# Ledger of designs, part 29: designed miniproteins, single chains, continued (5)

Each design is a single chain, and the fold is of that chain. pLDDT is the mean over its residues in the fold that is shown.

## One batch from the design tools (miniprotein)

Design m16984
Fold by ESMFold2-Fast:
Structure m16984 (fold): chain A 64 residues (1-64)
Amino acid sequence: ADDDEIVLALAEIMLAIALKHGTPEEVRETAERAIEFVEKQTDNPKVLEEVRRLAEDAVARAEA
């Protein structure tokens, strides 16, 4: 439970840094890496769904 929260927070930080300092290409790469990182740390389907949504939102914002 607590570990899932920390894992998700780390993924959010990765995406936030990429959005602030990166190109749209770098945001897409970071989104893929964030999803892979979370998938290796947890099998919780709710957390996996949330990271995928955060990644999709980050990519959409970077390409706008």
Scores: mean pLDDT 82

Design m16985
Fold by ESMFold2-Fast:
Structure m16985 (fold): chain A 91 residues (1-91)
Amino acid sequence: MKVKLTFTYKDGSVEEEVIEAETASDMSKGLLEALKKAFEKGVSKIEIEVEDDELTAEALAAMAVMYLTVLGKKIESVEVKGNTAVITVKT
């Protein structure tokens, strides 16, 4: 499984991260770790691009929204189109 994350921060800076995992559980762990680091930097928008057929952008968006909610963030919007999900965080 391979996922590309694009984080846009409040200052307008953009960072990309690629997560590769053999299991959905390992992908979930990698996603959570990446999100935690992005939250510490003040992320405003998260783009998730799926590069395989084992996970859907919808499933990954749902996991990311759950993690953001547990961490006390409010979600402004979630948009899924094809293999890409875009999550906007209220700041």
Scores: mean pLDDT 79

Design m16986
Fold by ESMFold2-Fast:
Structure m16986 (fold): chain A 83 residues (1-83)
Amino acid sequence: GMKEAEELVKQAEEAAEEYVKYKELVDKTNDRKAALRYTGAALLAIGSALGVSLLYKQGKATEEQLDRAQAAAEKAGIKVERL
């Protein structure tokens, strides 16, 4: 249902925000622990966005949810071309 897609969108958005924060920290401090965290956040954002895309193809997500998930994936450093 759309609730499942909304949960995945929120997960992707939160993970993308963490990715940006930890990437800035790595760029400023060369912190290896932060590098591991931003890698994990990027993978979580991408995986959640792919989940929303799959739900959209099944008619279980809205276009707004798909667009938000794509924006989160792009913020995490993945260029996703759709259509």
Scores: mean pLDDT 75

Design m16987
Fold by ESMFold2-Fast:
Structure m16987 (fold): chain A 84 residues (1-84)
Amino acid sequence: SMQTEFTVSENAEVEEISPGVYRVKLGDVEGEVRFINETSDRLVVDTTDPLLAAAAGSVGLKDGQTREVLDAKGNVIATVTFRA
């Protein structure tokens, strides 16, 4: 089984490169991700990479918050908790 639970202490850096498509960077993890749907507790993305999904899920999280990141098929690929 792949690791799907992540704890982060920093928010990813994001740059919108086209509508809904972001370049996401968190530490050594970097890539382009489409944010299909976003709420405070859930993010749907077009990636299947759990590390890139976790980085995307860290965007805008506050201390103690958790967000689930799903692929376009509705599978949970990462659960991200922010702890400063």
Scores: mean pLDDT 82

Design m16988
Fold by ESMFold2-Fast:
Structure m16988 (fold): chain A 85 residues (1-85)
Amino acid sequence: SEELLERAREAALAAARERVAEAGGKIVSEQVRVEGRTVRVTLIAEKDGKYYVFTVVAEVLPSGEIRISHVPAIELSDATAKALE
């Protein structure tokens, strides 16, 4: 359902933004990818001159339930961080 995918997108984006806020980061970039029944939200956040990738995945289950999963945050290399500036 398109409506369930939109709800999953909203939930994943909210969860990802909350996670960045809890970490004290500033969001630099937001990317949303939809593949089948899965929504992947990837945020790039800056904190203390370092860049981090926060990924949250929302899956629409056959039951209509939305499952949220958090990927461990990844610190970007100095070379990759400079490419984002």
Scores: mean pLDDT 83

Design m16989
Fold by ESMFold2-Fast:
Structure m16989 (fold): chain A 89 residues (1-89)
Amino acid sequence: SAVLAELEARARREAPRLEELAAALAADPAAQAALRPWLDARAPEGRALLAEYQRTAGADPEAEAAAARALYERQLAALETAEAVLAAA
């Protein structure tokens, strides 16, 4: 799947960034506390996107590709928000 190959390539590019963020967040309880309201407010959106991806998987390649991309973009936006919160804390 071209979509899965694209997402895998993006995940590999973002892996060091995620590792650095995870280490920084683990060292900063104030940043964790600042990020929590954002995560709580957006958890339903993340669950809805995951459900849509699971619903379209194997049924419609275009719909599956769109759902996978939306889920990935949501995860990337979450990572960017976490980095901004850490920088502000």
Scores: mean pLDDT 68

Design m16990
Fold by ESMFold2-Fast:
Structure m16990 (fold): chain A 83 residues (1-83)
Amino acid sequence: MEEVKKEIAEKLREAAEAARKDPEEGVKKLEETAELALKDKSSKELQEIGEKAQAMAEQIRLNPGAAPAAAEEAEKLAKEIEE
């Protein structure tokens, strides 16, 4: 559980950096993060994190201009997971 949360937080930070440079790369990283989080069916917290990551990816896909805002949310979510 702790290792998976740490990996997800790291992936969210990577996704945030990617989204600021290239929205398409940000979507890909957020989708990978969501897939990892959603695989753990025993954790409601990880399921919610995965759903949020999917929502961020969808927002960028619909509007690439949303990438900076999505990156900020991803960084915030990563910090919340590590606390």
Scores: mean pLDDT 81

Design m16991
Fold by ESMFold2-Fast:
Order: sequence, then C-alpha cells, then structure tokens
Structure m16991 (fold): chain A 97 residues (1-97)
Amino acid sequence: EEINKLGEEIKPLQIELIRAIRAGKPVDEVEALFDKLLALVEKHVTLSEEARQKVNEYREKMLEALRAGRPDEALEYFSEALEIIGVEVVKKIKEKK
C-alpha cells in the first residue's frame, strides 16, 4: 500500500524532472524538483545517513553537469540517485516482511 502510493507520487515527479533537464530549464528549477522528489521519498522511507549522503553527492554532480551544459550527463547522475533511492526502498520493504 505505502509503496504503491510512493511509486504513484514519485513517477510524475521523475517524468517532470527528466523533461525539465531535457528542456534546458534553469538549474534552480531542476534542483527544486529533485528536492521535492527526495522529500516525498523521505515521507515514506527513512534513508540511512550513508544513502542520504550518496544521493546528495549525485544531486550535486547533476546540478554541476547542468551548469556546464551537459544535460545527458545530468540525466545519468539523476539515474544513479534514483538507483540508490530504489535500493533503500526495497531494503525497507524486505525489513517490513
């Protein structure tokens, strides 16, 4: 239930964020979308400090790539951040069952 709800809330933001990066939206707009996505995740799943630090590292790399005019590289870093988040979500599912 919680996971299905999280997935449905996250998917539109993931799509919006990808579109913002591809459309060359301002870095601050992409940053705000990423922070909104992370806040939604943390409402349902408490990230470990280590996972939070890794996600923040990829967030900074994504924003740096955008400032350098490299949207494809920014999308790769965003994908890496989502992978870390996905692992933590699955881990919490397994701990609950």
Scores: mean pLDDT 78

Design m16992
Fold by ESMFold2-Fast:
Structure m16992 (fold): chain A 63 residues (1-63)
Amino acid sequence: GPSEEAKERLAKALSEAGNEEVVDLAVLALSNNKLTDEQVEEVVEALENGDYEKAKEILEKAL
């Protein structure tokens, strides 16, 4: 699974985005250890840019 630092960055980005569907997918992917640090960074970048569709695609592909 991803590092604690990556998890903290993801949690902050998810909280700021406020998109429940993306939050649910991210929690599922983290619980199954399906995310790498690189994938977390891509999701964080997508969320910070408001690109929720890209964030969902990355998370769904990881599952």
Scores: mean pLDDT 81

Design m16993
Fold by ESMFold2-Fast:
Formats: structure tokens, sequence, C-alpha cells
Structure m16993 (fold): chain A 92 residues (1-92)
């Protein structure tokens, strides 16, 4: 539906915002727990995005679906990379 497509766009913007907040917290040497909480928030947003994109697959033009899939994959790779870095730091 149009509403679902608008929600996908909103969540993509939210994921971008959270990603920028994570980078900012890292640059400011924020506590690892604050960074971890933002990473978990990003992961939750990504999971909701994946669900909405798949549920609306037939309503999305193929080219737009590919762009959404690539953007979601990019956010997931970023979140996974941050999580691995924090987990390694906590093991010290």
Amino acid sequence: SKESLEEIERLLKEAEKISKEIVEKVKENAPLEEIRKKIEELIQTIERLKKLVEENRSQIPKSLYTKFDLQIGSFFTGAASFKVSIDREELK
C-alpha cells in the first residue's frame, strides 16, 4: 500500500539518522553502553525495514526493491561491524 511505502521511506531515514548518531558517539568517545544501545536500535529498525519491504514486495517496482535491499544491506553491514568492534573491546 501507499502507506507501507511511506513507512519504508520513514524507516530508511530513521536508520540513516541512527547510523549518524552512532558515528557521532564514537567520535565523541561516548561510553560503550550508549553506543551498544544505538546499535541495537539500528538493528531493530533494519529488521522492521526488511519485514515491510518483503511484505510489500509485489507493490514495489523491481528497481526500487533492489535499491531498498542494497540500502538495508548497507545498514546491516554497518551495524554488524560496530557490534563486532564493541564486543572485541569488552573482551579486553
Scores: mean pLDDT 83

Design m16994
Fold by ESMFold2-Fast:
Structure m16994 (fold): chain A 141 residues (1-141)
Amino acid sequence: SSVEKNKERIEKIQKLMKKAVLHTADYFNLSQEVKDELLKIIEETSNPMEAISKIKELLEKKGLSEEVIQTIEGVLFIMYEISLYDIDPETSEKMIRNYLSQLSKEVQQKVLEILQSMEVPEELKPALEKAIEIIEEVLNE
């Protein structure tokens, strides 16, 4: 990929991550102050996995429960993998399945509920539908 295409991809990922963090924060009734801090992390952190790690640290510092934190991390990770789906669908599907299998059934259920209520760009809808299918399969294990 050209440097310009990589920049456009990073910007698209950041926009999707911002939408995901706001949607998950609203699901857990987090304050506007917390939402602003989460958005700032995504804006200031170009690496999505590093952004997710910093979000976890912030939420732990704010005293949120492990289940809430793991749910937010799970949604953000899946959104990141969905953003990469067109590059290597098989790898994205394996990464989503492997990540979900490490979570409790309670967290998996909450991640499913949040993803089912999310709106994504038309080009990402097939990847989102596949992620939902994978969560439903993992929940039955």
Scores: mean pLDDT 88

Design m16995
Fold by ESMFold2-Fast:
Formats: sequence, structure tokens, C-alpha cells
Structure m16995 (fold): chain A 87 residues (1-87)
Amino acid sequence: MVEEAVELLERAAELLESAGKKEEAEELREDAERVRRGELSGLELIGLTLRYIGDELDAEAKGDKETAEAYRLAAEGYLLALRGLPA
């Protein structure tokens, strides 16, 4: 559902901003608006989902738990947006 996808991306952005990653937080907020408007294609959503899964694993390997949680929420948001696309 678009609303839940947007909420997850906005929550991820809030966590990234709290972790000092303001540029990434702003990117996620912009993507949340793009999700709300239906401006991201299925291929773009797949790519973003995979990117943030990789970022989560990398952050976990570095012991950055707060950043890893933010990336997990971002991946979940993009995946939920992908699942909400019309068939």
C-alpha cells in the first residue's frame, strides 16, 4: 500500500538524519514523494530495494546498528511500493 510504503521511507529518513546522514535522509524523503505520486517504475523500485538491502548488510558488518535499521526500513518501503503496483 502506498501510504505504508511512504511511512516506512519517511521513518527511514528520520533515522538517517538522527545518525547524521542528512543527504541520504533527504534522498529518501524525495523518493517518498515520488512513491506517493507513482513516479517510480517497477525496475527502479527493484533496484532501490536491492541497493538498500546491500547497504543494510554493509552497515551491520560495520556495527552501525542505527544506520542498518534505517536501510532495512527503506528497503521494506521500496519493496512494499513495488508490491502495490498495478498488475
Scores: mean pLDDT 85

Design m16996
Fold by ESMFold2-Fast:
Structure m16996 (fold): chain A 55 residues (1-55)
Amino acid sequence: GEKHAEAAASLQGRGAGAAAGAAALDNGNIVMKREGTAAGLQGDSEGAARAAEAG
């Protein structure tokens, strides 16, 4: 029903982000996760630099 769809949407939006961060730390795979995250952050930094130059 609609209530299930609303609950799932709220949990996926807010809970998934917080839970994913906490789970990554708790699993002890922080080194591997940080390497992947650092690569993503480097891509975002390049995007931000391009946006700053375009603006």
Scores: mean pLDDT 51

Design m16997
Fold by ESMFold2-Fast:
Structure m16997 (fold): chain A 80 residues (1-80)
Amino acid sequence: PLEELAEKAVKAAMLFDRDGDGTITARELGIGISLVTGVPLEKAIQAAEEAIKRFDKDGDGRVTPEEALEAARYALELLK
């Protein structure tokens, strides 16, 4: 199901959080989506960038894990 893929993508993205600030970037979310769906990394990052831009309330290019889950769902819809 889409929700399970979104949850796995966010968890995978958190494993690549190099900043250690507890937030997720479009690149990290894109890597997570690519890893769990098999979508090419370039496409996954592009979809993650569009999704993060929609849910980034602070304008810093980063989202909380809760916002990242919504962003992952949106990105997965774009990749259909």
Scores: mean pLDDT 75

Design m16998
Fold by ESMFold2-Fast:
Structure m16998 (fold): chain A 90 residues (1-90)
Amino acid sequence: GEEKKKEILEKIEEEIADPSLSEEEKKYLEKVKELIENGASKEEWEKLLEELVEEIKKKKGIEFNKEEQEEIEEKRREIAEEMEKFLKEL
């Protein structure tokens, strides 16, 4: 469990360090990282990811350009998949 948790945290940290990622996406990835460190439940993970995406869209009014929106959606899917995989290992 702990070793897999570390692996997921490292991957998220690497994604946060990606210079092509938007500042808003980095902020939400940091929150995701904190939930992993604190041992949040699967239900809390799913709820957070949905709320974060919805909050980004509300704050920006979907005023992201097409490239930025696609990048955000791709990173969201990557994180959700990694989190699902991690939770199945627990």
Scores: mean pLDDT 68

Design m16999
Fold by ESMFold2-Fast:
Parts: structure tokens; sequence; C-alpha cells
Structure m16999 (fold): chain A 110 residues (1-110)
């Protein structure tokens, strides 16, 4: 099945709305929304794709009521892939909110 980029963005936004209705942390909702807005502003298709995957992973974890650390892991790994796909190394340790924010700021500074 081929989904347009616009359809993917809409699906991720729907997941974020469902997470918000489920009482997800407003800071985590904000991080996911900022990631989608960065994806919409990027001209690099690989960076855009990785940002959408990061936001989708975080939103899905929040909708499913998974531990907060799993939402951070999903977003952080997607943001690392967006920064340098060729040097992507998965984080195999607990990720903090501060690390996620730092990664997001690095993507914004590109």
Amino acid sequence: MEASEEEVIEAVKKLIDEARKNGADPELIQLAEETIELAKKTDDPEVRRNLLIAAAGMATSLVLGRPREEAYDALANGLIAALDPSRYVRIDRPVTLEEVRELLEKVKAR
C-alpha cells in the first residue's frame, strides 16, 4: 500500500490527538508535534521520512500507554537517524527527556 506523505502526516496527527485524549503528558505531545512541524519544513526526503517515523513511534507508544521511556527511545532513535542516516546507531540504554530535546534542537539547527 502506497500512502502519500500528506496521508502519513495526517495519520501521525490522529495518533497524537488520541494520545492527548488518553491523558498523555503535554510535554511529550508537544515534542511529537514539533517533530511533525520539522518534517513539514525539511527539503531532505530521508530526514523528513525519519522525522515522521520518530513522531509516529512516540505517538504510538503514548496511545498504547507504554512506559514514558519507550516513547523517548522511539523519538530519540528516529531523530538520530534524521541527523545522520549513514552513522545511525540505535541507543541501547534508557533515554531521558533532556536527550530527546537536545536531539530535536540539533535537527532544527541543520
Scores: mean pLDDT 72

Design m17000
Fold by ESMFold2-Fast:
Structure m17000 (fold): chain A 98 residues (1-98)
Amino acid sequence: EKEIARILSKIGAEEEYRLAKEAFEAGDLDLAEYHARNAIKADPTFAKAYLLLSKILKVQGKLAEAVKVLEEGFASIEAAGDSALSTPEDVEELRKAL
């Protein structure tokens, strides 16, 4: 039921995050942003995707957008509670980045 949809969203989010990280490490900021935003769309509670997107935006000089992304990510994770894709460590990293 709802659990299968959540598992599929998690798999999609993790794959998009991996692609975003690879693109970022390769210096392709546009591709990295595309995949990071797709990871967030797949699972809005995925803290690692918000952290990575924030880093990409900071490198692009979009500091205000980077802060907004972190704030939106933290709010989404807090609202989701137990349904969040994020580990306690990922949430703490996101909180520290704010």
Scores: mean pLDDT 79

Design m17001
Fold by ESMFold2-Fast:
Structure m17001 (fold): chain A 80 residues (1-80)
Amino acid sequence: MLVEDMDEQELLDSLRSLMPDLPPEAQKIVQDFLEGKIEVEEAIERLEKLLPTTKGGEDLNLERVIEYLKQLKRLREEKR
């Protein structure tokens, strides 16, 4: 799905909204990113590595969070 209409704040709000529905390991990665402890690229890489180990409906929310992080990265590169 394309998330082209979302600005940085809307993407961050979407990440926060989805965080409670993620596996605990993914919640920590998203929280660390939101607190500025890791970069968006690091967050994407770590979450993508969790996808093959994630079970049930949590995998769909994890994929959505990865999509939002990728869009956030693109927006930061475009607003140079």
Scores: mean pLDDT 75

Design m17002
Fold by ESMFold2-Fast:
Structure m17002 (fold): chain A 70 residues (1-70)
Amino acid sequence: MTKEEILAEARRLAQPHGGLLTVEEVMELAKRFGVDPLLAALYARRLSGRRFVTPEEAAEAILRVKEIQK
């Protein structure tokens, strides 16, 4: 699983929101990559400081949680 693969899927999910993801969409993305959805959502929210996150923030959060789950 590469950062580019996660980022591509995050961008697809972000299309309905003008390029931004909800916390629920970050959780769905995390599940697709076998990563804890709640931890990924919490990390993404900390990075953005907002209710919506960028695809880049979502990808970073998912990669960080994958490191923690090792």
Scores: mean pLDDT 75

Design m17003
Fold by ESMFold2-Fast:
Structure m17003 (fold): chain A 94 residues (1-94)
Amino acid sequence: PPAPGAATLYRFNPLLQELLRESGITAETVTLVELGGAIGKYIRDKKLSDPATPNILDVSNTILGEILGVDKIDIDDLSKLWEALDANRERVVE
């Protein structure tokens, strides 16, 4: 496993920071792993998946939907989600 402390910190736009706060993260800068965990928690806590279409997340009227600019996202297309999130972050130097 990679050594602790090798993680890159990112600063995010205000919408992404609000999503982090909704997930219980109050730090201004987080690693991508922490961001992934926060998004996963947000999806679970808001129950964004429909049992009839479990691969489709309804993100309408959520902070995540606002960040992505879409109402629904396919879980199989999460790589596109990460690309959209990359557009909303800035790398912070140590």
Scores: mean pLDDT 65

Design m17004
Fold by ESMFold2-Fast:
Structure m17004 (fold): chain A 120 residues (1-120)
Amino acid sequence: SEAEALARLDREFAREFAELVATNPILGSLSEEQKEALYRAALNVARALALGVSEDELYEAVDELVLALHSLKLSEKERTELAALLFRAIARALRAAGASEEAVAKAESLAKMLEESLKD
């Protein structure tokens, strides 16, 4: 069912996010409130991708994640690096949860776009 698929996505993304908290010094240094806010915003993007929502609804979810990242008082480079890692985590969680190849590809494309912007 859709509810079971979303529950699986929630578990897989929670695992991927916990791994990022353990391995990324920027994310690991955030307060528990900041981690929770970022987790929820990123999970919302993952769910939007899994559900195949409209482009406008997906952009709204992505904008919420961007706002959460801007609240962290990080440099532009650090925000972009963290955003790229989050989209890679979303892509892995979507794949593990059995989401469509289109959903996974969209997450990977967003990560790649952010990674390319870091090559300045």
Scores: mean pLDDT 88

Design m17005
Fold by ESMFold2-Fast:
Structure m17005 (fold): chain A 100 residues (1-100)
Amino acid sequence: SEKLEKLIKKIDEAIERLSDPNLTVDEAEEILQEINDEFVEASELLSEENLKKVNELLQKMGDIVQKMRDDPSTDPAKARAELIELLEEMRKILEEELKK
């Protein structure tokens, strides 16, 4: 599916961008919004189970980005690493869906 492949490509780009130690909180919010927008386009192609899993991952990512915004004691390197891990989990789910 072109929509799933596009979402996977956006996740790959997001992981690369989040690997930059100079990435701002504003840029992290933009990345998450871009992923959410592409996910909405691809959502109809996912099983109910995978939709739930991806939505839970997106919610966790939103919580991390909000903490980066609101809590100045947040370690930016740790927050970026956690976001990358969640994106890698999402990528795996979408790759398994694409193989169907």
Scores: mean pLDDT 87

Design m17006
Fold by ESMFold2-Fast:
Structure m17006 (fold): chain A 94 residues (1-94)
Amino acid sequence: MTDEEIEELRKKLEEFKKHVSPEVAAELGLQYAKRLYEEGRYDEAIEVFEKIVKEYPDSPAAAEALTLLANIYRERGDVEKAKKYQEEAEKLKK
């Protein structure tokens, strides 16, 4: 996927979240962040996942974002951050 396609998707997400429910906005953000992750753009994926957790903490998307953040940080060797995000994800389980 090109950098232009990713940037256009980001702009569409920011515009669209103004007109949709918080749950839909969080899910769209999650899908965008997952695409960044699949493309190897880990720093950008981390930024979007952290934004979802901050803006939509009670959403199912936030719980999945926390799990993915834990996985990314574990893969990068940041064991302390991986543990923190895993514990936060566990706290959101009902």
Scores: mean pLDDT 77

Design m17007
Fold by ESMFold2-Fast:
Structure m17007 (fold): chain A 63 residues (1-63)
Amino acid sequence: AELETLKEQGNEAFKAGDYAEAAKLYDEAAGIAGIMHALGMIDDATLEKFDNNYRKAQEKANQ
């Protein structure tokens, strides 16, 4: 799946209050973003957005 599609699905799950599903989707997106960043395909700001989305959803899912 496209990186943007995973992010969008994660955003929808987060808005619905399904933080566990959001964390899972953001984790997949962050992993892809990390690889793309290592290859120089995305900038630091884009990578940070994906990492922050995952972390926020993970913190909510754990509380």
Scores: mean pLDDT 79

Design m17008
Fold by ESMFold2-Fast:
Structure m17008 (fold): chain A 89 residues (1-89)
Amino acid sequence: EKPKVKEEGFLDEEKDFQYYKKETEGLKVDEERSYEAYGGEEIEKMQEELKKLEEEIEKEGKEVAFLEYERYVDEEGVLHEKLKLGVVK
């Protein structure tokens, strides 16, 4: 059976993901950042940090490009969430 984890991932709201992806389309990525978390507690912490990062980027008038997103369960039954984003000016 699948472990009880947060029902929604960081990019589970398709509308928000598509909005940011479209808004940053064609923009030159200034910096790339990669995030990966293993297990429910680490994933929750990562999602909180990503939300803070989004708020800081919005305050600075910068934009976020979402380059890669992956969510899967490994051979040990551990949930993984991986995200690669770009920061643009």
Scores: mean pLDDT 66

Design m17009
Fold by ESMFold2-Fast:
Structure m17009 (fold): chain A 68 residues (1-68)
Amino acid sequence: SEAIERLEEKLEELKEQGLISENMKKALLEAVRNRDETVFRAALREMRERGVSEETLKELEELYKEAK
């Protein structure tokens, strides 16, 4: 999925900036693939606590909605 590929790219950027861990990236990608909204929303809350911008979080939400 193009949406999953873009999501992975954004998560890798956040990991390189030190805002998320490799485990958070893997968990979020798995939640998207499994359509697990509960896990996805939990990951976004943790990312917000770690200083990820609201603009980036919104982009991730839109990518989740596109991933079918």
Scores: mean pLDDT 83

Design m17010
Fold by ESMFold2-Fast:
Structure m17010 (fold): chain A 104 residues (1-104)
Amino acid sequence: MKSEEKKKKEEERRKKMIQESEKRLAELSKRTQRAMELGTVDSAEAQPVIDLLKEAALYYSLSKQYLLQGNIKEAEKYYKLGEKKWEEAEKALKKLEEAEKKRK
């Protein structure tokens, strides 16, 4: 009972985490493109934002890789690291967009 129930919960959790990581990676791709476009105006200010977005993408990609390997513990670790970099990148991107608006 415990073994079967644990496997089922683990598979469902794995599928949900893969889906969330895929959503995050798709959104990061869009945000990276946005930051690169803003970088044509201010490359020095845009570079830290691009680096944060790339780090977030790397962590979500590692999380997904561990999920595919069945290592949920490592996947959760990297997903949390990705979430932290995502929050930092969102804050930095917002500042970059506000700076662009002030120049117009």
Scores: mean pLDDT 77

Design m17011
Fold by ESMFold2-Fast:
Structure m17011 (fold): chain A 77 residues (1-77)
Amino acid sequence: EEEEREFRERVLKESGSDEKSVDLARWIAGQLEEALKKTAESLRKEIEKARQDGSFTPEELKRLENLLKDIEEALKQ
């Protein structure tokens, strides 16, 4: 939250208006959605690789699969 507070203070100081703050918040939300999509794809690729390499235990693979499912459900909103 410290980073959120610093960011919020900077936005208020530099934007000078509620409209600019709302536009910035919407843009950030879009960036977070794209980051989550990329994370889900990367995680999916790592899970497939781990299945082939045997790098992870079945329990670890299940945890990664559950995490991927949670991210995909969050993205679906």
Scores: mean pLDDT 69

Design m17012
Fold by ESMFold2-Fast:
Structure m17012 (fold): chain A 85 residues (1-85)
Amino acid sequence: SLRKKIEELVEQARELLEKNTEENREKAIELLREAIRLEAEIAGVPKEFVEALEKSMDLYLETKDFEAARAVAEEVGREVDAALA
């Protein structure tokens, strides 16, 4: 169920990006941040690394660097998929 929730969050973020407004970009970053948090919980990542990821996502939200945020989410997703395989 957690994997399905992560997939749903990522798909919602992609849909918001398709509409390409500033408000939708901010919402997409928030959804990706939640997805990263859930992926980290599944992978058993230590709290210190989760805090570092959250700080990075906060910075990307402030700077509106959505591409950097998406790249981090995709990287974490790949690591979780490898760990669960």
Scores: mean pLDDT 66

Design m17013
Fold by ESMFold2-Fast:
Structure m17013 (fold): chain A 70 residues (1-70)
Amino acid sequence: SREEELATLLTLLSAASDAQVRAWALEVADKVEPLDPELAARLREAAERGDKETVARLMAEASELIRQAR
């Protein structure tokens, strides 16, 4: 579920360095951009701010959209 994925992402991101979180967020933003450019922009902004909680939520949302598109 989205909630389970969010919990997993929050745990992973809380243990990761800020640089690693930014790298992962930018990779996910690139993948979701063709489906939702606004979501990609929000994810990049959250990554730049170092907002790990917002990054986790947006990554979970992006993952769901990517799954639904396939």
Scores: mean pLDDT 83

Design m17014
Fold by ESMFold2-Fast:
Structure m17014 (fold): chain A 100 residues (1-100)
Amino acid sequence: SKKETEEEAKKLLEEAARLLREAAKLAEEHPSVRTLLTAAAGYAEEGAKSSPEEAVKLASRAIDFVRSALDSPDPLPEETRELLREALRKLEEAKKLLEK
């Protein structure tokens, strides 16, 4: 069960990283947002390769960066915002699984 939970969390972090990379490409006209999303993707990718304790910290950093991007005054397309909300859900779920 614990090993299965850790593997599920890893997959969620990898999926979140993919969504964040896609969102960063769509945010090319918003350099500040693109920088935040690229950093968040990097934290999620590193979290997927890390110990559970380190992955929680990295997922938390990724969550903070995604929230900052969503709170940005930059007018992001709704498609981009939906990708960010989906990535945020996956990061929060991964963190919850790893905090067990």
Scores: mean pLDDT 87

Design m17015
Fold by ESMFold2-Fast:
Structure m17015 (fold): chain A 61 residues (1-61)
Amino acid sequence: SQEAVRALMAAVASGASPETVRELGKQAGVPQEVIDLAVEAVETGDEALRNKALAELSKYL
């Protein structure tokens, strides 16, 4: 759902735990490759990866 995608985007932007990002990604029904990117972004805190993850997730809104 779009609400689940928004929740996932908010979690990525706020640096939530990898477990939270994985669970929200599964609920949002986004591809595993996008979930993996979002998880890497929150694990590393890398701004470029975070921006890339948010851009990919926005395609599912």
Scores: mean pLDDT 86

Design m17016
Fold by ESMFold2-Fast:
Structure m17016 (fold): chain A 63 residues (1-63)
Amino acid sequence: GEAEEAIKEAEEAARRAREAGNRLAYSTGMFGVKEAREMLEEGDEEGAAKAARAGAQGAINSI
């Protein structure tokens, strides 16, 4: 679903931030992934997608 795809994009963005040496951006991306996975477990697919996108955007802003 959209939430799972957004989580994958956030994980990839976080991974790129880590490779670029930006630990804060990596932490931001991974926090978004964690929050999104928790929301998805609760059945909030829309909230999960938003949390993942926010995490990805935070990580991307460092690349």
Scores: mean pLDDT 81

Design m17017
Fold by ESMFold2-Fast:
Structure m17017 (fold): chain A 88 residues (1-88)
Amino acid sequence: MRYRVTIRLSKALPDGVAATAALLGAQPEIEKLGGRILSVSAKGNEVVLTVESDAPAEKVADAVRRGATPELEKLGAEIVSVEAEEIP
Protein backbone atom coordinates (compact mmCIF):
# COMPACT_ATOMS: atom_id res chain seq x y z
CA MET A 1 0.00 0.00 0.00
CA ARG A 2 1.06 3.64 -0.44
CA TYR A 3 0.67 6.23 2.33
CA ARG A 4 0.89 9.99 2.54
CA VAL A 5 2.40 10.70 5.98
CA THR A 6 2.07 14.31 7.17
CA ILE A 7 4.27 15.53 10.02
CA ARG A 8 3.20 18.84 11.59
CA LEU A 9 5.93 20.70 13.50
CA SER A 10 5.79 23.22 16.38
CA LYS A 11 7.72 25.68 14.18
CA ALA A 12 8.76 26.21 10.57
CA LEU A 13 12.20 24.97 9.55
CA PRO A 14 13.97 25.57 6.22
CA ASP A 15 12.32 23.13 3.80
CA GLY A 16 15.47 21.20 2.85
CA VAL A 17 16.54 20.89 6.51
CA ALA A 18 13.15 19.59 7.71
CA ALA A 19 12.83 17.13 4.80
CA THR A 20 16.36 15.74 5.29
CA ALA A 21 15.94 15.34 9.07
CA ALA A 22 12.57 13.58 8.70
CA LEU A 23 13.93 11.25 5.98
CA LEU A 24 17.10 10.35 7.93
CA GLY A 25 15.11 9.56 11.07
CA ALA A 26 12.10 7.82 9.53
CA GLN A 27 13.92 5.68 6.93
CA PRO A 28 15.44 3.05 9.31
CA GLU A 29 12.10 2.63 11.14
CA ILE A 30 10.14 2.26 7.88
CA GLU A 31 12.73 -0.26 6.61
CA LYS A 32 12.17 -2.34 9.79
CA LEU A 33 8.52 -2.64 8.65
CA GLY A 34 9.70 -3.90 5.23
CA GLY A 35 8.64 -0.56 3.76
CA ARG A 36 10.28 2.20 1.70
CA ILE A 37 10.13 5.99 1.60
CA LEU A 38 9.38 7.05 -1.99
CA SER A 39 9.51 10.85 -1.56
CA VAL A 40 9.81 13.61 1.00
CA SER A 41 8.90 17.31 0.83
CA ALA A 42 8.59 20.12 3.36
CA LYS A 43 6.79 23.45 3.39
CA GLY A 44 6.50 25.77 6.38
CA ASN A 45 5.80 23.64 9.47
CA GLU A 46 4.75 20.52 7.51
CA VAL A 47 6.76 17.57 6.18
CA VAL A 48 5.06 15.12 3.80
CA LEU A 49 6.46 11.64 3.16
CA THR A 50 5.19 9.12 0.62
CA VAL A 51 5.70 5.63 2.05
CA GLU A 52 5.19 2.18 0.53
CA SER A 53 4.47 -0.52 3.16
CA ASP A 54 2.25 -3.54 3.80
CA ALA A 55 1.88 -2.39 7.44
CA PRO A 56 -1.35 -0.67 8.62
CA ALA A 57 -1.51 3.14 8.61
CA GLU A 58 -1.11 3.42 12.41
CA LYS A 59 2.15 1.40 12.34
CA VAL A 60 3.49 3.53 9.48
CA ALA A 61 2.64 6.75 11.38
CA ASP A 62 4.23 5.34 14.58
CA ALA A 63 7.42 4.35 12.70
CA VAL A 64 7.71 7.83 11.14
CA ARG A 65 7.12 9.53 14.53
CA ARG A 66 9.61 7.23 16.32
CA GLY A 67 12.33 7.81 13.73
CA ALA A 68 11.80 11.49 12.90
CA THR A 69 11.33 12.80 16.48
CA PRO A 70 15.02 12.65 17.60
CA GLU A 71 16.27 14.24 14.35
CA LEU A 72 13.71 17.07 14.40
CA GLU A 73 14.27 17.70 18.14
CA LYS A 74 17.99 18.24 17.40
CA LEU A 75 16.80 21.15 15.20
CA GLY A 76 14.59 22.57 18.00
CA ALA A 77 11.29 21.45 16.45
CA GLU A 78 8.70 19.30 18.22
CA ILE A 79 6.29 17.00 16.38
CA VAL A 80 2.70 18.16 16.99
CA SER A 81 1.07 15.40 14.91
CA VAL A 82 1.81 12.56 12.50
CA GLU A 83 -1.00 11.28 10.27
CA ALA A 84 -0.83 8.49 7.69
CA GLU A 85 -3.45 8.36 4.93
CA GLU A 86 -3.69 5.56 2.34
CA ILE A 87 -3.37 6.91 -1.22
CA PRO A 88 -3.90 5.22 -4.63
Scores: mean pLDDT 86

